# Designed miniproteins, single chains, part 72

Each design is a single chain, and the fold is of that chain. pLDDT is the mean over its residues in the fold that is shown.

## One batch from the design tools (miniprotein)

Design m2492
Fold by ESMFold2-Fast:
Structure m2492 (fold): chain A 69 residues (1-69)
Amino acid sequence: GPSRQQLLDLMERFVEEARADPSVDPTLVRAGQFLLDQFRAGRVSNDQAITGLQSLYRMITGKPLTIPA
């Protein structure tokens, strides 16, 4: 699976892109920010971060998210 740093970079980019897009529900942007903050704090595992990010990506785009190796 991806490293902690690869997941941090992916999550930060995702949240920044979602925040920059005025068509995205602000509640989902806040949920993404919360997940990122919890992951930064070490409160969620890599697997939990992947699951949360995949769920948010699907809610925003209607498509599955490809996770890096």
Scores: mean pLDDT 84

Design m2493
Fold by ESMFold2-Fast:
Structure m2493 (fold): chain A 84 residues (1-84)
Amino acid sequence: ESKIASLATATAIAIVGELIENPSEGLRKAQEYLIQSIKAFNNKDYKSALEYARKALEIARKSNAPEGVIRLIEDLIKEIEKAL
């Protein structure tokens, strides 16, 4: 289990929790980009993984996601950058 897998799981749980309390189209879109990021990372396409994670962060910020969700996505981006 990598730090990326742990951060991806924590981020997914935080987003699902927020979507249950406060449904948001933007936050669902951010979740879709995070899924694409993890798929790219598993294929060792670290550049695409980073681009998708950055898109997820931008959408989460524009959708006023909780600071905890934003921080988890930022930490995930930081770990993906270490794989480059």
Scores: mean pLDDT 82

Design m2494
Fold by ESMFold2-Fast:
Formats: sequence, C-alpha cells, structure tokens
Structure m2494 (fold): chain A 66 residues (1-66)
Amino acid sequence: MSKIEEIVQRALEVARNAMREGKSLEEIAHEAVKVADEFTKGLSKEEQQRVYDELARELRRLAAEA
C-alpha cells in the first residue's frame, strides 16, 4: 500500500468513527482533514495534493452513502 493510500485510509477510518458518533458532515470532514494534515507534514506538495484529492473523492462517496 502506498503512503498516500495509507494516509487516506487512516483519515477515512476517523471519518467513519465520527459518522457512527452522529457528528455533522462538517465535523466529519474537519476530523478527516486534521488527520491528513498531520500525516502529510513530511511529504512533497505534489504528494500532499494527491492525498487531499483522494480524500475529497472518498469523503464525497461517504456523504452520498450516509
């Protein structure tokens, strides 16, 4: 699994937990982005952008299934 994929999956796990707790979509997105920010600190700008693009795609899927 790539570093990008690992970070996205970690952020999505936090998002799914927030959904189970009944948090708003805004709070869910905030928690997921916070995780992505923490794990991307050592990555290039290009890799950071890939994480955010993939996370945005997955969060849209999660919101559509909610």
Scores: mean pLDDT 79

Design m2495
Fold by ESMFold2-Fast:
Structure m2495 (fold): chain A 78 residues (1-78)
Amino acid sequence: SREEALRHLEEALELARKEGHEELVKSIEQAIKSLKEGDLVTALSALDEALRLAREEGNEEVVRHLEEAIKHVKEELL
């Protein structure tokens, strides 16, 4: 669901901001914006970039929230 995806993205955004990961913050903000606008293709692209960055940083909590958000966005495509 869109609401569940947004909830997970807001949690990931708060964590990324607290840790000062500027590129990760930008990718999550882009995903939130695109998802709210209904641009699912851009949202998924931004989520893939955010997930890559979170994995590179080793932030398992952010990774979990991004994976849940991706799952819920993909449910909107079905």
Scores: mean pLDDT 84

Design m2496
Fold by ESMFold2-Fast:
Structure m2496 (fold): chain A 59 residues (1-59)
Amino acid sequence: LEEGRKRFEKLMEEVKKLYDEAAALRKQHREYSKKDKNKAIELWKQAVELEKKADELIR
């Protein structure tokens, strides 16, 4: 019924937000990789963690 569909849509929206945030962090990682290597590493780790969370929600 509609309640189950809304839960699925909400889950997909959350997954999309996590992937969008991870993509933004990966873009920042590229920008910082030449300016601040430590910051770049932190951004990369955060992006990977968000991608893993999104993958877990899909599975």
Scores: mean pLDDT 79

Design m2497
Fold by ESMFold2-Fast:
Structure m2497 (fold): chain A 74 residues (1-74)
Amino acid sequence: SEAEKLRAELRKAADEAISVATPEQGEQIRRAVDLLERDADANPEAAPGIYRMGLKALQDIVDRLRAEREAAAA
């Protein structure tokens, strides 16, 4: 199903975001993903859209965290 594929992509993106995050940021990302998965489970017909929005948000977070890490390393 599309929702199952998007959920797997969301979890992969979350793992990537957590890998470049501080422990505190990683905890925040994990909680956000848990809430998003709960919302998707509560609204199965909307789940693909919810996951796509979550994927975009995680990509934006990864880009920001990588930029912050590069700035800190300079």
Scores: mean pLDDT 82

Design m2498
Fold by ESMFold2-Fast:
Structure m2498 (fold): chain A 79 residues (1-79)
Amino acid sequence: SKEELALAYAELGLVYLAQQNYDGAVAAFEQAVSLSTPEQRKNIAFYFRLALDEIDKFKLPIPQKNREQLEALVQQAEA
């Protein structure tokens, strides 16, 4: 389903983040938001917050542009 695909993209974004593929992570998270229902957005936002928490906890060398894109995705999903 479209809802299952949204969750799969959120999980893929975390995989790309673990690989330090920040462009891939952002692209996957953008797809997750695009495919999510309003009811799913809290769950999708949780994955984005996990990504930001991992970046901060491990001091990952994320480019500023990608960090700002992830922060915007959190705001979009929580709106």
Scores: mean pLDDT 85

Design m2499
Fold by ESMFold2-Fast:
Structure m2499 (fold): chain A 102 residues (1-102)
Amino acid sequence: MMASVEVTFERTATGKIITTSYSASEEAKKAMSEAMEEVLGLRLDPEQAGNFLVALLNLHADVHKETGPRRIEMSYEEMRRYFTELIREALELGLLEAPAPA
């Protein structure tokens, strides 16, 4: 089972990195949903997880000053591990906080 994410980052005049294009396969959204449940204890549907994924990728790109098109394509299990590590890194760097309880 293959999962894929395509994203493009651009630098603004202020030096901030923004996301100008984003698409994720259904498998990638499901992998992100499972990674969020494992690391944060949050059960989101795949569309909500997809929205979180693009925000997290943008935060990572802005910290590392990444620009240009990126394509991430791997097995579902590899993608799930990749997202789990991405979430953990963001937490350690203070770039991500768990949503406040409703």
Scores: mean pLDDT 79

Design m2500
Fold by ESMFold2-Fast:
Structure m2500 (fold): chain A 68 residues (1-68)
Amino acid sequence: MPRIERLRAEMAALDRELAALARQPRTPDTIRRQMDLGVRMVDLAVQLTVLRREAARNPAAFAAEEAA
């Protein structure tokens, strides 16, 4: 499942970065970075949800597609 694994890894990295930024002073740069990370997190969450639904509906076909 390379796509799901990569999306999970990216989301975990973004979560850690957001947690680190929460301890930073509020500056234009930190605010902009938080907004950018938030948008990316939403996009990744949507992609992950779609892939999880596909995997749940037909696990065998999904696994074959990921192996190709």
Scores: mean pLDDT 78

Design m2501
Fold by ESMFold2-Fast:
Structure m2501 (fold): chain A 73 residues (1-73)
Amino acid sequence: MVYVGQTSLRTSDKPGVGPISGTPVIPLEEVDEEVVREAVRQIREVSSVEPTASEEEMIAMYMEAFEKLREEL
């Protein structure tokens, strides 16, 4: 099959810098600091805009968010 005239990944940037398109498929129960660190690293690596927060600050914010999600489980 041949396809041509698309492949615009920048449409994923339309919501602005911050939201991750395609969050990691990892059970919330198994989300550890190392998983969050890897996710933050990938966010910073694929971002087209300079991050306003340090890597450690972003890790802390995401850890807090995931802990809240785990409480719901």
Scores: mean pLDDT 57

Design m2502
Fold by ESMFold2-Fast:
Structure m2502 (fold): chain A 92 residues (1-92)
Amino acid sequence: LALELIRRYLLRLAKELGMPEEFLERIAKAENEEEFIELYKELIEEALKKAGIELPPEEEIREGIERMIREVKAKPREELERQLEAMREMEE
């Protein structure tokens, strides 16, 4: 559940940022936390570059992502299911 919620969030962000189709395919095929961390890092770097913000150290970006994933995984199953359903309701 937590990884599926993260996948949906990353796909939405990638589409909003105009990432190429091969990047969207990488998100769709990601199977573990480490793959999601790398994909999220690439999305944050692209978002910051487009905003004209200087990139923080790579380690700092990675630590922030790991903390976010840990917080999502700590949520009750019922809350994760509600958030995933809400995201699906916002889809076309």
Scores: mean pLDDT 76

Design m2503
Fold by ESMFold2-Fast:
Structure m2503 (fold): chain A 65 residues (1-65)
Amino acid sequence: GPHARRAGLGGIKAAESGGGASGAGTASWNAQVADEPEAARAGREGFLGGTPEAGREGGLKAMQA
């Protein structure tokens, strides 16, 4: 569906930036997580874990599905 396609775009966008943008995003993300409560951190760690690759994998899988 459209949600799957959007997830794919997110992953592809990060890959297109040569991972540089992903690294920058991770740095900014860590700053945000440091200010977030532990409950929110736990949820995000399970989903992202500060790993931009997770978005790319999910995106590619969604596009190929």
Scores: mean pLDDT 45

Design m2504
Fold by ESMFold2-Fast:
Structure m2504 (fold): chain A 86 residues (1-86)
Amino acid sequence: MSREELEAEKARLRERLAAIRDEALDAGVTIGLLRMQRAVARLMGDDAEAQALDAKVAALEAKHGPLLDEYEALSQRLSELSRQLS
């Protein structure tokens, strides 16, 4: 693969990452906060709240999981390409 091909791939990955970045970060933060709330509910023995939060986390992971996986994969690939082009 030529340097030009690697730089073109890096540019495409950056464009896609920029397009999904804010949505992926917002989804990740929201899921993270709900997971923390679920953990606290479990520690406090609030089974009803823990079950409700578990359902919310599962729904958001199902909805946003593919986007978060794409964001992580793109970020890892960009880091690899940046190392190769450095």
Scores: mean pLDDT 84

Design m2505
Fold by ESMFold2-Fast:
Structure m2505 (fold): chain A 88 residues (1-88)
Amino acid sequence: ERVSLEEQLAELEPVLKEELAELEKNGDEKLKKLAELSAEALRNFLLGLLTGDKAHLEKALELYRELLELYPSPALEKAIALLEELLK
């Protein structure tokens, strides 16, 4: 049997949080902006999972795509792919 997409996304939460913490350590204007966008994306992602509201998941997807353009991350790429699949 296959783990649900929602369960897979939940498993990525600690990885995304760790990556955000690492970005915040280096503190400059670009990294602060990236960290703020990442935090907003993660918040919408978690709200979408908790409430089942697709609007939050769509917002998370939009923000993660924006982040990926600024900072390539395997965790972000995987989160984007899972969110795209979940929103179908």
Scores: mean pLDDT 73

Design m2506
Fold by ESMFold2-Fast:
Structure m2506 (fold): chain A 69 residues (1-69)
Amino acid sequence: MDLVTYRIVVEGAREVTVVLRGPGHDVEIVVRSGDSPTITVTVTARLEDFKSLRISEGARITEFGVERN
């Protein structure tokens, strides 16, 4: 199976951007924390479709897991 689940916990970020490959263009998903010091992102996608993750400078990834579905 080609699907994987990314579980990412970011601390100290106001914004996290996940970039996924679409059929003709990239899809950019922006998650903002509001008042929370922590952003948790869970994404299930094909392995080849996960392109990048952008976080603010000074933010830290405290958990990063990849699980095959």
Scores: mean pLDDT 75

Design m2507
Fold by ESMFold2-Fast:
Structure m2507 (fold): chain A 75 residues (1-75)
Amino acid sequence: SGREAFLEALGRLLAALRALWDEIPEERRAEVEERLGEFGRRAAALADAGDFEGAAEVLREAEAYLRETVAAARA
């Protein structure tokens, strides 16, 4: 179900945040926090409207952004 996809995406994002937050350069943390906040607000609005599939996709985009940010910092 869409709600299950949403909860899975949320769980994955939270796990990624716990694992990767300390690998974000300190100077970039404010920018990353702001961008993740934008994804979070968009996902919350979709979930509030009952669009759990759309909310899940936004949370997957947020996870991808976080992982790409960390990968770029490692390069």
Scores: mean pLDDT 88

Design m2508
Fold by ESMFold2-Fast:
Structure m2508 (fold): chain A 112 residues (1-112)
Amino acid sequence: SALIQQALQRLQQIAQDLQNMYNEITGALKTSEEEGAGTAKFYVPTLREHARVAEEIGRAVPEVRPLLEAAAEALREAAEYGEKGDVKKAIEAIQKALQLTQQAAQALQQLL
C-alpha cells in the first residue's frame, strides 16, 4: 500500500539520520568531552522532531505502533541527555532509537 511504502521511506530516512548523528557525536567525543557534548546538544531539535514523526507514523500504521512509541521515547531520552550534556547516555538512547526504528522498518517491509 502507498501508506506503508511512505511510512517505510520515512523510517529509513530517520534511521539513516540517527546513524549519522551517532557517528558525528562519537567522532566528536573522541576529540574531547566538550566537543561530544556540543554535538549532542546541536542535534536536540532534530531528535525531538524525529520523536514526533515516529509517533505520527505509529498512529497511521498500528502494526508498528508499539515499536515507534518505544522509539519516540528513546528519541526524547536522547534529546534530554543531549540537552544536559550527558553524551554517553545520549548516544546509548540514539542507538536504542535506531534499533527500534530499524525493527519497525523491517516489520513494514513484511507487510508489502
Scores: mean pLDDT 92

Design m2509
Fold by ESMFold2-Fast:
Structure m2509 (fold): chain A 96 residues (1-96)
Amino acid sequence: EEIEKRIIEAFNIFLGKELPSLDEARKALREYLKKEFPDWSDEEIDAFVDILLKVARYLAEKGYSPEEIAEVLKRIVKRMKEKKLNPLDIKFIDES
């Protein structure tokens, strides 16, 4: 679908790679986040991967370009780093 293609393109821009599928984009994103947040557990990394994928899908469904989606994802990662936020706390709030 066009939405999935747009999400893949956004992650390729965000990561500076040419990934052919969403599964490979997810794996590359996980490796990137593990380097950016070395103190995080695998559970915290996986929770943040899920959050970023949900945000990317939401923006793609709203008609945002891959470049615009990538810029939003970069801002979210930067904010998480600066504020030392835990992705499990965000997931708990979203599920309630």
Scores: mean pLDDT 81

Design m2510
Fold by ESMFold2-Fast:
Structure m2510 (fold): chain A 58 residues (1-58)
Amino acid sequence: SASGARAARGAALAEVRRGVSVEEAIAATKRGLQNARAKGDDGVAAGLEEALRELEGL
């Protein structure tokens, strides 16, 4: 869902704002993305893909 995608993206980006390294945030986001895809949660997967692109751009 669009709500789930926004929540997942926001949570991933919030980790960097809390002082987690970009590398750790990327690793956590990749794990979350694999889990979301395995569960068929397209909304969460879309949000995590967007977060991953933003984190890789940092």
Scores: mean pLDDT 77

Design m2511
Fold by ESMFold2-Fast:
Structure m2511 (fold): chain A 90 residues (1-90)
Amino acid sequence: DEVRRELDSLPSLSEEERELLLEFVTATDKEERQEAAARLIILLFKKRYEKNKNKEEAEYAISQVPKIAEELGLSPELVKKVEEELKSLL
């Protein structure tokens, strides 16, 4: 599987992050793809914020969620849920 080989070549991804990314790229169901993308966004945000504790950078990242969600095909309802979860971490 070319996708699995490509994921294994990426440094610094946890096993959970790799599985979510694999689920996102292999999902044929729209709901599964959107859910995987949302979870991956939240995990990557958590990992970065826990490492650097930069609230201003985190707030900027949250402001970019609608644009990222459009690129990843997330529904407006799921976008709002992601924004709420990210804000709760601050």
Scores: mean pLDDT 72

Design m2512
Fold by ESMFold2-Fast:
Structure m2512 (fold): chain A 93 residues (1-93)
Amino acid sequence: SSLVQRLIDAVRELTDLAVSLLEAAGQPDLAERVRELGKRLIDAIRRGDLPEAKRYLVELHRLVHEAPLSEEQRQQLDALLERVGALLTEVER
């Protein structure tokens, strides 16, 4: 599905940016947690387990907001989190 592929691509963009920003912030353990959550989120999407995918997205959102990032960096990640959430909602319809 082209919609599922767009969702997976959006998750990859979100996790790649979050990892890069967290590593730059000196937070390698948080960066690794983002990689693992992103992988689990993509695996849940591929299996059609949308409730599980939503749980991982909520965990990613929480991790990003608890991380020691600048306001500008949080806004960039929030835009990607919103896009992933919107695409996930479209996949459920």
Scores: mean pLDDT 88

Design m2513
Fold by ESMFold2-Fast:
Structure m2513 (fold): chain A 68 residues (1-68)
Amino acid sequence: PLPSLEEYREGFRELMQSLLAGSSLDPKELLDAVKAWEIKVINEDPRLSEEQKEEYIKVIEEVAEELK
């Protein structure tokens, strides 16, 4: 089963915070790159409905904005 939107949000936030802490790259460039990659993965996942894709992408965008 897919994680809940809340579980996905928490997991993605923790992943992004870990990457930011461990990386020597510019934080904004890193956030933008990871956001773009994750959105592409969600959009290309045939297991997700269009509504689910929109919900997960919204979570990705919200978490990325919080960490800027």
Scores: mean pLDDT 80

Design m2514
Fold by ESMFold2-Fast:
Structure m2514 (fold): chain A 97 residues (1-97)
Amino acid sequence: MKPSKQELVDATVSFLDKAAKIADEKKDYNLMFLLRSMKLTLQKEAPKLSERELVDMVQGIVQSALEHIEQSPLISDKQRERLKKEAQNLLALAKEL
């Protein structure tokens, strides 16, 4: 069954919250604030977007989040690998919309 727009938003919010929590625990506050900002932007804009526009936005957010996570010297390789796998699952969900 095709996921709803709300299911994609909720899944993306969950990913960003998990990543932000890891950043906070590692004291990477710049990354934490960036991820939190992405979440707020998504929650504000998503209700206004078509399915296609939402997919494009989620793909952009996930790509940007992963690039910044990879650049963080404070996040472990094991945590980066876990977040990358969660991001891949999220991008797969977005493709079904």
Scores: mean pLDDT 86

Design m2515
Fold by ESMFold2-Fast:
Structure m2515 (fold): chain A 75 residues (1-75)
Amino acid sequence: GDELEQLQTQKDEIKDAVEAQLSELQKKGNSETDPAAQLALKSEKTSLNTEHSTQLNSLNDELGALEEDKLRSSG
């Protein structure tokens, strides 16, 4: 398989999905007049950003590990 291309595609898909979710939360926040509901939306945005950062870091670590594994498999 093309693991590097698959991981890059996965990173792009995750980024697009997160940006779409953030856009929806932003639209809901802009339309919401209840402070409690706005706080909940802000909390969801913060959680989503944290999860996104964690997933990207994990994928970057996996890319590095694949390069090291290829070197080890060649030895």
Scores: mean pLDDT 76

Design m2516
Fold by ESMFold2-Fast:
Structure m2516 (fold): chain A 74 residues (1-74)
Amino acid sequence: MKVVIPESLSLEVKENVIRLNLRYVEENIDNMSKEELEETIKALEYAIEKYGEELPELSKRLRELKEKLQKKLE
């Protein structure tokens, strides 16, 4: 999954883009390859680092999804 969020977008638009990508991953997690899971984990880590303090509730959901993906790699 490729998550590209332009810095010039409002916080609400950035949140909506993250929410749409989060939903896509949650719906498709069982169909993802090992490589796709690893790439998605990296994208989630980037989103948490960039937006975690501004969007704490969304950050919590991103961390929970990351844990689910990491467990699937075991």
Scores: mean pLDDT 71

Design m2517
Fold by ESMFold2-Fast:
Structure m2517 (fold): chain A 58 residues (1-58)
Amino acid sequence: MPLSEEERERMGENARKGALAAGGSEEQAEKTYKDAVEAETAEEADRKGTLGVILSGR
């Protein structure tokens, strides 16, 4: 499903909160936020290409 800008930001924020809850530093939380946003963007691109990423990637 296509993600809105807001939804993408929420995904990143959730990942960031998870990192902090696990005892990570702010630096680690920031990296986790960036990684989550990038992963969602890459997944969207892959989903446009194939159905396989939906079944295999997640």
Scores: mean pLDDT 65

Design m2518
Fold by ESMFold2-Fast:
Structure m2518 (fold): chain A 60 residues (1-60)
Amino acid sequence: AERAALAQRIADVYRKAKNAPESEKDKYIEELQRLLDEARAAGHDELALTIENAIEKVKK
């Protein structure tokens, strides 16, 4: 349940980041970094990798 909720939050933030203007991408990268810290603290290594990939895609 908690893992699924975190995965949904990651998907929502990534979707918003993809649709955001360039000036707002830093805001969503910051939110993804917070989710990355949360995933790492909870031991969700697979989700952490997913978030790292999402951050890289938003930066491009």
Scores: mean pLDDT 79

Design m2519
Fold by ESMFold2-Fast:
Structure m2519 (fold): chain A 113 residues (1-113)
Amino acid sequence: MSVVEKALERIRELAEKHGVSPRLTAAIEGLFLLVLHLHGDESLSQEEKLELLEAAARAMAASLADPRDRALFERIAERLLEVFKESLENKASQEELAERLVRAIEEVLEEEA
């Protein structure tokens, strides 16, 4: 819980720094939490985890009315999916995954600045 709370605080700080809308910030936080939830779910295969994340990311993107928010979210979702896939292959810990996801979000937001 403490690692997740720290990561969410950092995501919020990054969103505020880069002028990200509240709706897009909530979508990013939701996707981040879903990645961690799926990573910890031992009942799901790696393939099922990736399929569920891709489906959720598409639904979240579709919920964003602003086309610029949607485009930025899609870039973030693509990077988080890549990080998640690599983390599943490398059997990364929840802490390592959380840190890598925050870094991926930071890198995408810095590229848009």
Scores: mean pLDDT 87

Design m2520
Fold by ESMFold2-Fast:
Structure m2520 (fold): chain A 80 residues (1-80)
Amino acid sequence: SMEKEREEWLKRLEEALEKDNVTPEVKKILLDLLEKMLDAHEAGDRIEYDIYLSFMRMLATVENLEEVLEKLDEIEEYLR
């Protein structure tokens, strides 16, 4: 179900955030953005999905979050 898949992806992102040693503030933002991205995907809203994914990629790139970027590639491929 989407609920179980959501919990798994949130957990995987949280583990990546711990490996990248991010601040609690950045962690909260990225986890919230992932939930919004998954909500948009479930609703079939491609524009909102692309906006949230792009925002997450931009933030992860600026902050040099290698583990997060890898997980974003994995989820994008999974949700295609």
Scores: mean pLDDT 86

Design m2521
Fold by ESMFold2-Fast:
Structure m2521 (fold): chain A 70 residues (1-70)
Amino acid sequence: AMSNESIATTATLLALEGKSADEIKESLMILGVSEEQAERIANVIAELSKIKDKKEFADAAFRKVLEILS
């Protein structure tokens, strides 16, 4: 099974690649994340897309996704 850190990294990288919330959700579910958690993660990442700086976005996304998985 993937670690929470690996899942958080994967979600963050998919967002940086420009994947949609639905694509991120589906990818996380394939990795074994529950539908409810995957949807919550995708929605949080979509909300964070308001952060225009890539480094600030990546840090915030990684941290918040890790909190959801903990």
Scores: mean pLDDT 84

Design m2522
Fold by ESMFold2-Fast:
Structure m2522 (fold): chain A 80 residues (1-80)
Amino acid sequence: SQQQVQQIIQQAAQQLSQAKSDAEIRQIVADFLAQLESLGLTSREQKHAALTRLVGELQNMGVPEDRIVRVARIFAELVA
């Protein structure tokens, strides 16, 4: 459901805002993708739509742009 997707995004954003290393960011993004796939969001388009929402949440939380760029890069690597 859209509510479950939003909860997954909020959980991932909270974890990413507190991450202290690239390894932690990669694990959080991998878990995020696995949770999206468990809900049937398996296409590249659906995954990128979820990333757009995640980026918006990170921006609203005041996460620095350099970290957001790193999250997006790691996400792109894992989706490829």
Scores: mean pLDDT 87

Design m2523
Fold by ESMFold2-Fast:
Structure m2523 (fold): chain A 59 residues (1-59)
Amino acid sequence: SLIEKTRQVNFEILELLNKGMTNDDFKALLAELGITVREDTPMTLLLLYLSEALLKQLG
């Protein structure tokens, strides 16, 4: 289910935020997924890009 995949991805991102991951940590994670972002990209867009990338990997 797309809803269940979305919930799983949101939970994983929340766990990363709760661990204190920074803007730079999320940029590094996106780079590992093959996604290059601008240095000035705000956290909200980083989280959106990460959500989309993780959902795509889950199929």
Scores: mean pLDDT 82

Design m2524
Fold by ESMFold2-Fast:
Structure m2524 (fold): chain A 76 residues (1-76)
Amino acid sequence: SRAELEARLAALEARWRALQPKVKAAFPEEADTIARQVEGQLEQIRRLIDEGKLAEAEEYLAKLEADLDELEKLLA
């Protein structure tokens, strides 16, 4: 549902806020590039939800969730 996608997006936004300082500390030269990529993907997902393209939004959410899982592993 739209509400479930909204909740998942909010959770990803919160995860990224928590990861940002760790990314900057671990990968200082890449931090700005990673931030632009993640934030661009979050904005794209928001746009897809707002446009009612829920199936596409779910695909992008799942991909970004997986990307952040891998990033968290690198920061552990």
Scores: mean pLDDT 88

Design m2525
Fold by ESMFold2-Fast:
Structure m2525 (fold): chain A 74 residues (1-74)
Amino acid sequence: DAAALEAFKAKVAEFPNSESYQLLLSLPREEAIALLQQALAHYEAAKARSTGLLAEMAELLIAYIQELIAQLSK
């Protein structure tokens, strides 16, 4: 369902304004990266076991987490 995927993308785009994002930024850089690496592994495993819309949602989260790791690794 395209509407569900668009709603999910909107929620992901709001993450930088969330309390969870602020907590992530308050962590030491190495710990923040380690948590993102754990989340990445979790969603990669979820994608491998998912199909259709759930697999696409997992792929979007994987791409977003990879971008956050790249930004923090500078």
Scores: mean pLDDT 75

Design m2526
Fold by ESMFold2-Fast:
Structure m2526 (fold): chain A 72 residues (1-72)
Amino acid sequence: MSQEEVQEAQRRFLALAEEAGVDVHELVAPLGEELTRRLPELGRLSPEEREQLILDLMYEHLVRNTRRLEAL
């Protein structure tokens, strides 16, 4: 997943969250929890593998949260 794709997904997510009047912190908390749980694994990866995994996780969470907001 590219940084540009993540940035575009983030912009769409933030715009929809603002329109829906939802607490963004509550929507992103599961991503923060997953990253915290995976910190030992992330520390064992190369910088390239770590960046790719983080980008993939961010994109997945952004897409899922965007779908939830679109259903409101």
Scores: mean pLDDT 75

Design m2527
Fold by ESMFold2-Fast:
Structure m2527 (fold): chain A 64 residues (1-64)
Amino acid sequence: AATFTIQYGDASVTVTVSPGAATATGTDPLGAQSAAEQAERLIKREGEAAAIATLEALQAKLAA
C-alpha cells in the first residue's frame, strides 16, 4: 500500500492506496471522504499506479 499526506491550510488528509481500494483519514473528515472516493474511482478507471501518481502530484503541489 502507498500512503500520501495532503496538507492544505490548517487541514491535513492522509490517503492510503491499496489494490482496488483507498482509505483516508485526517483533520478534515469531508476532505478525507472525498479524497478516498476520488482515489477509488481513479483506481477502478485507470489502475493503482495512476492513482498513486495523482496523489503524489497533489501532495507535492499542496506542500509547495
Scores: mean pLDDT 74

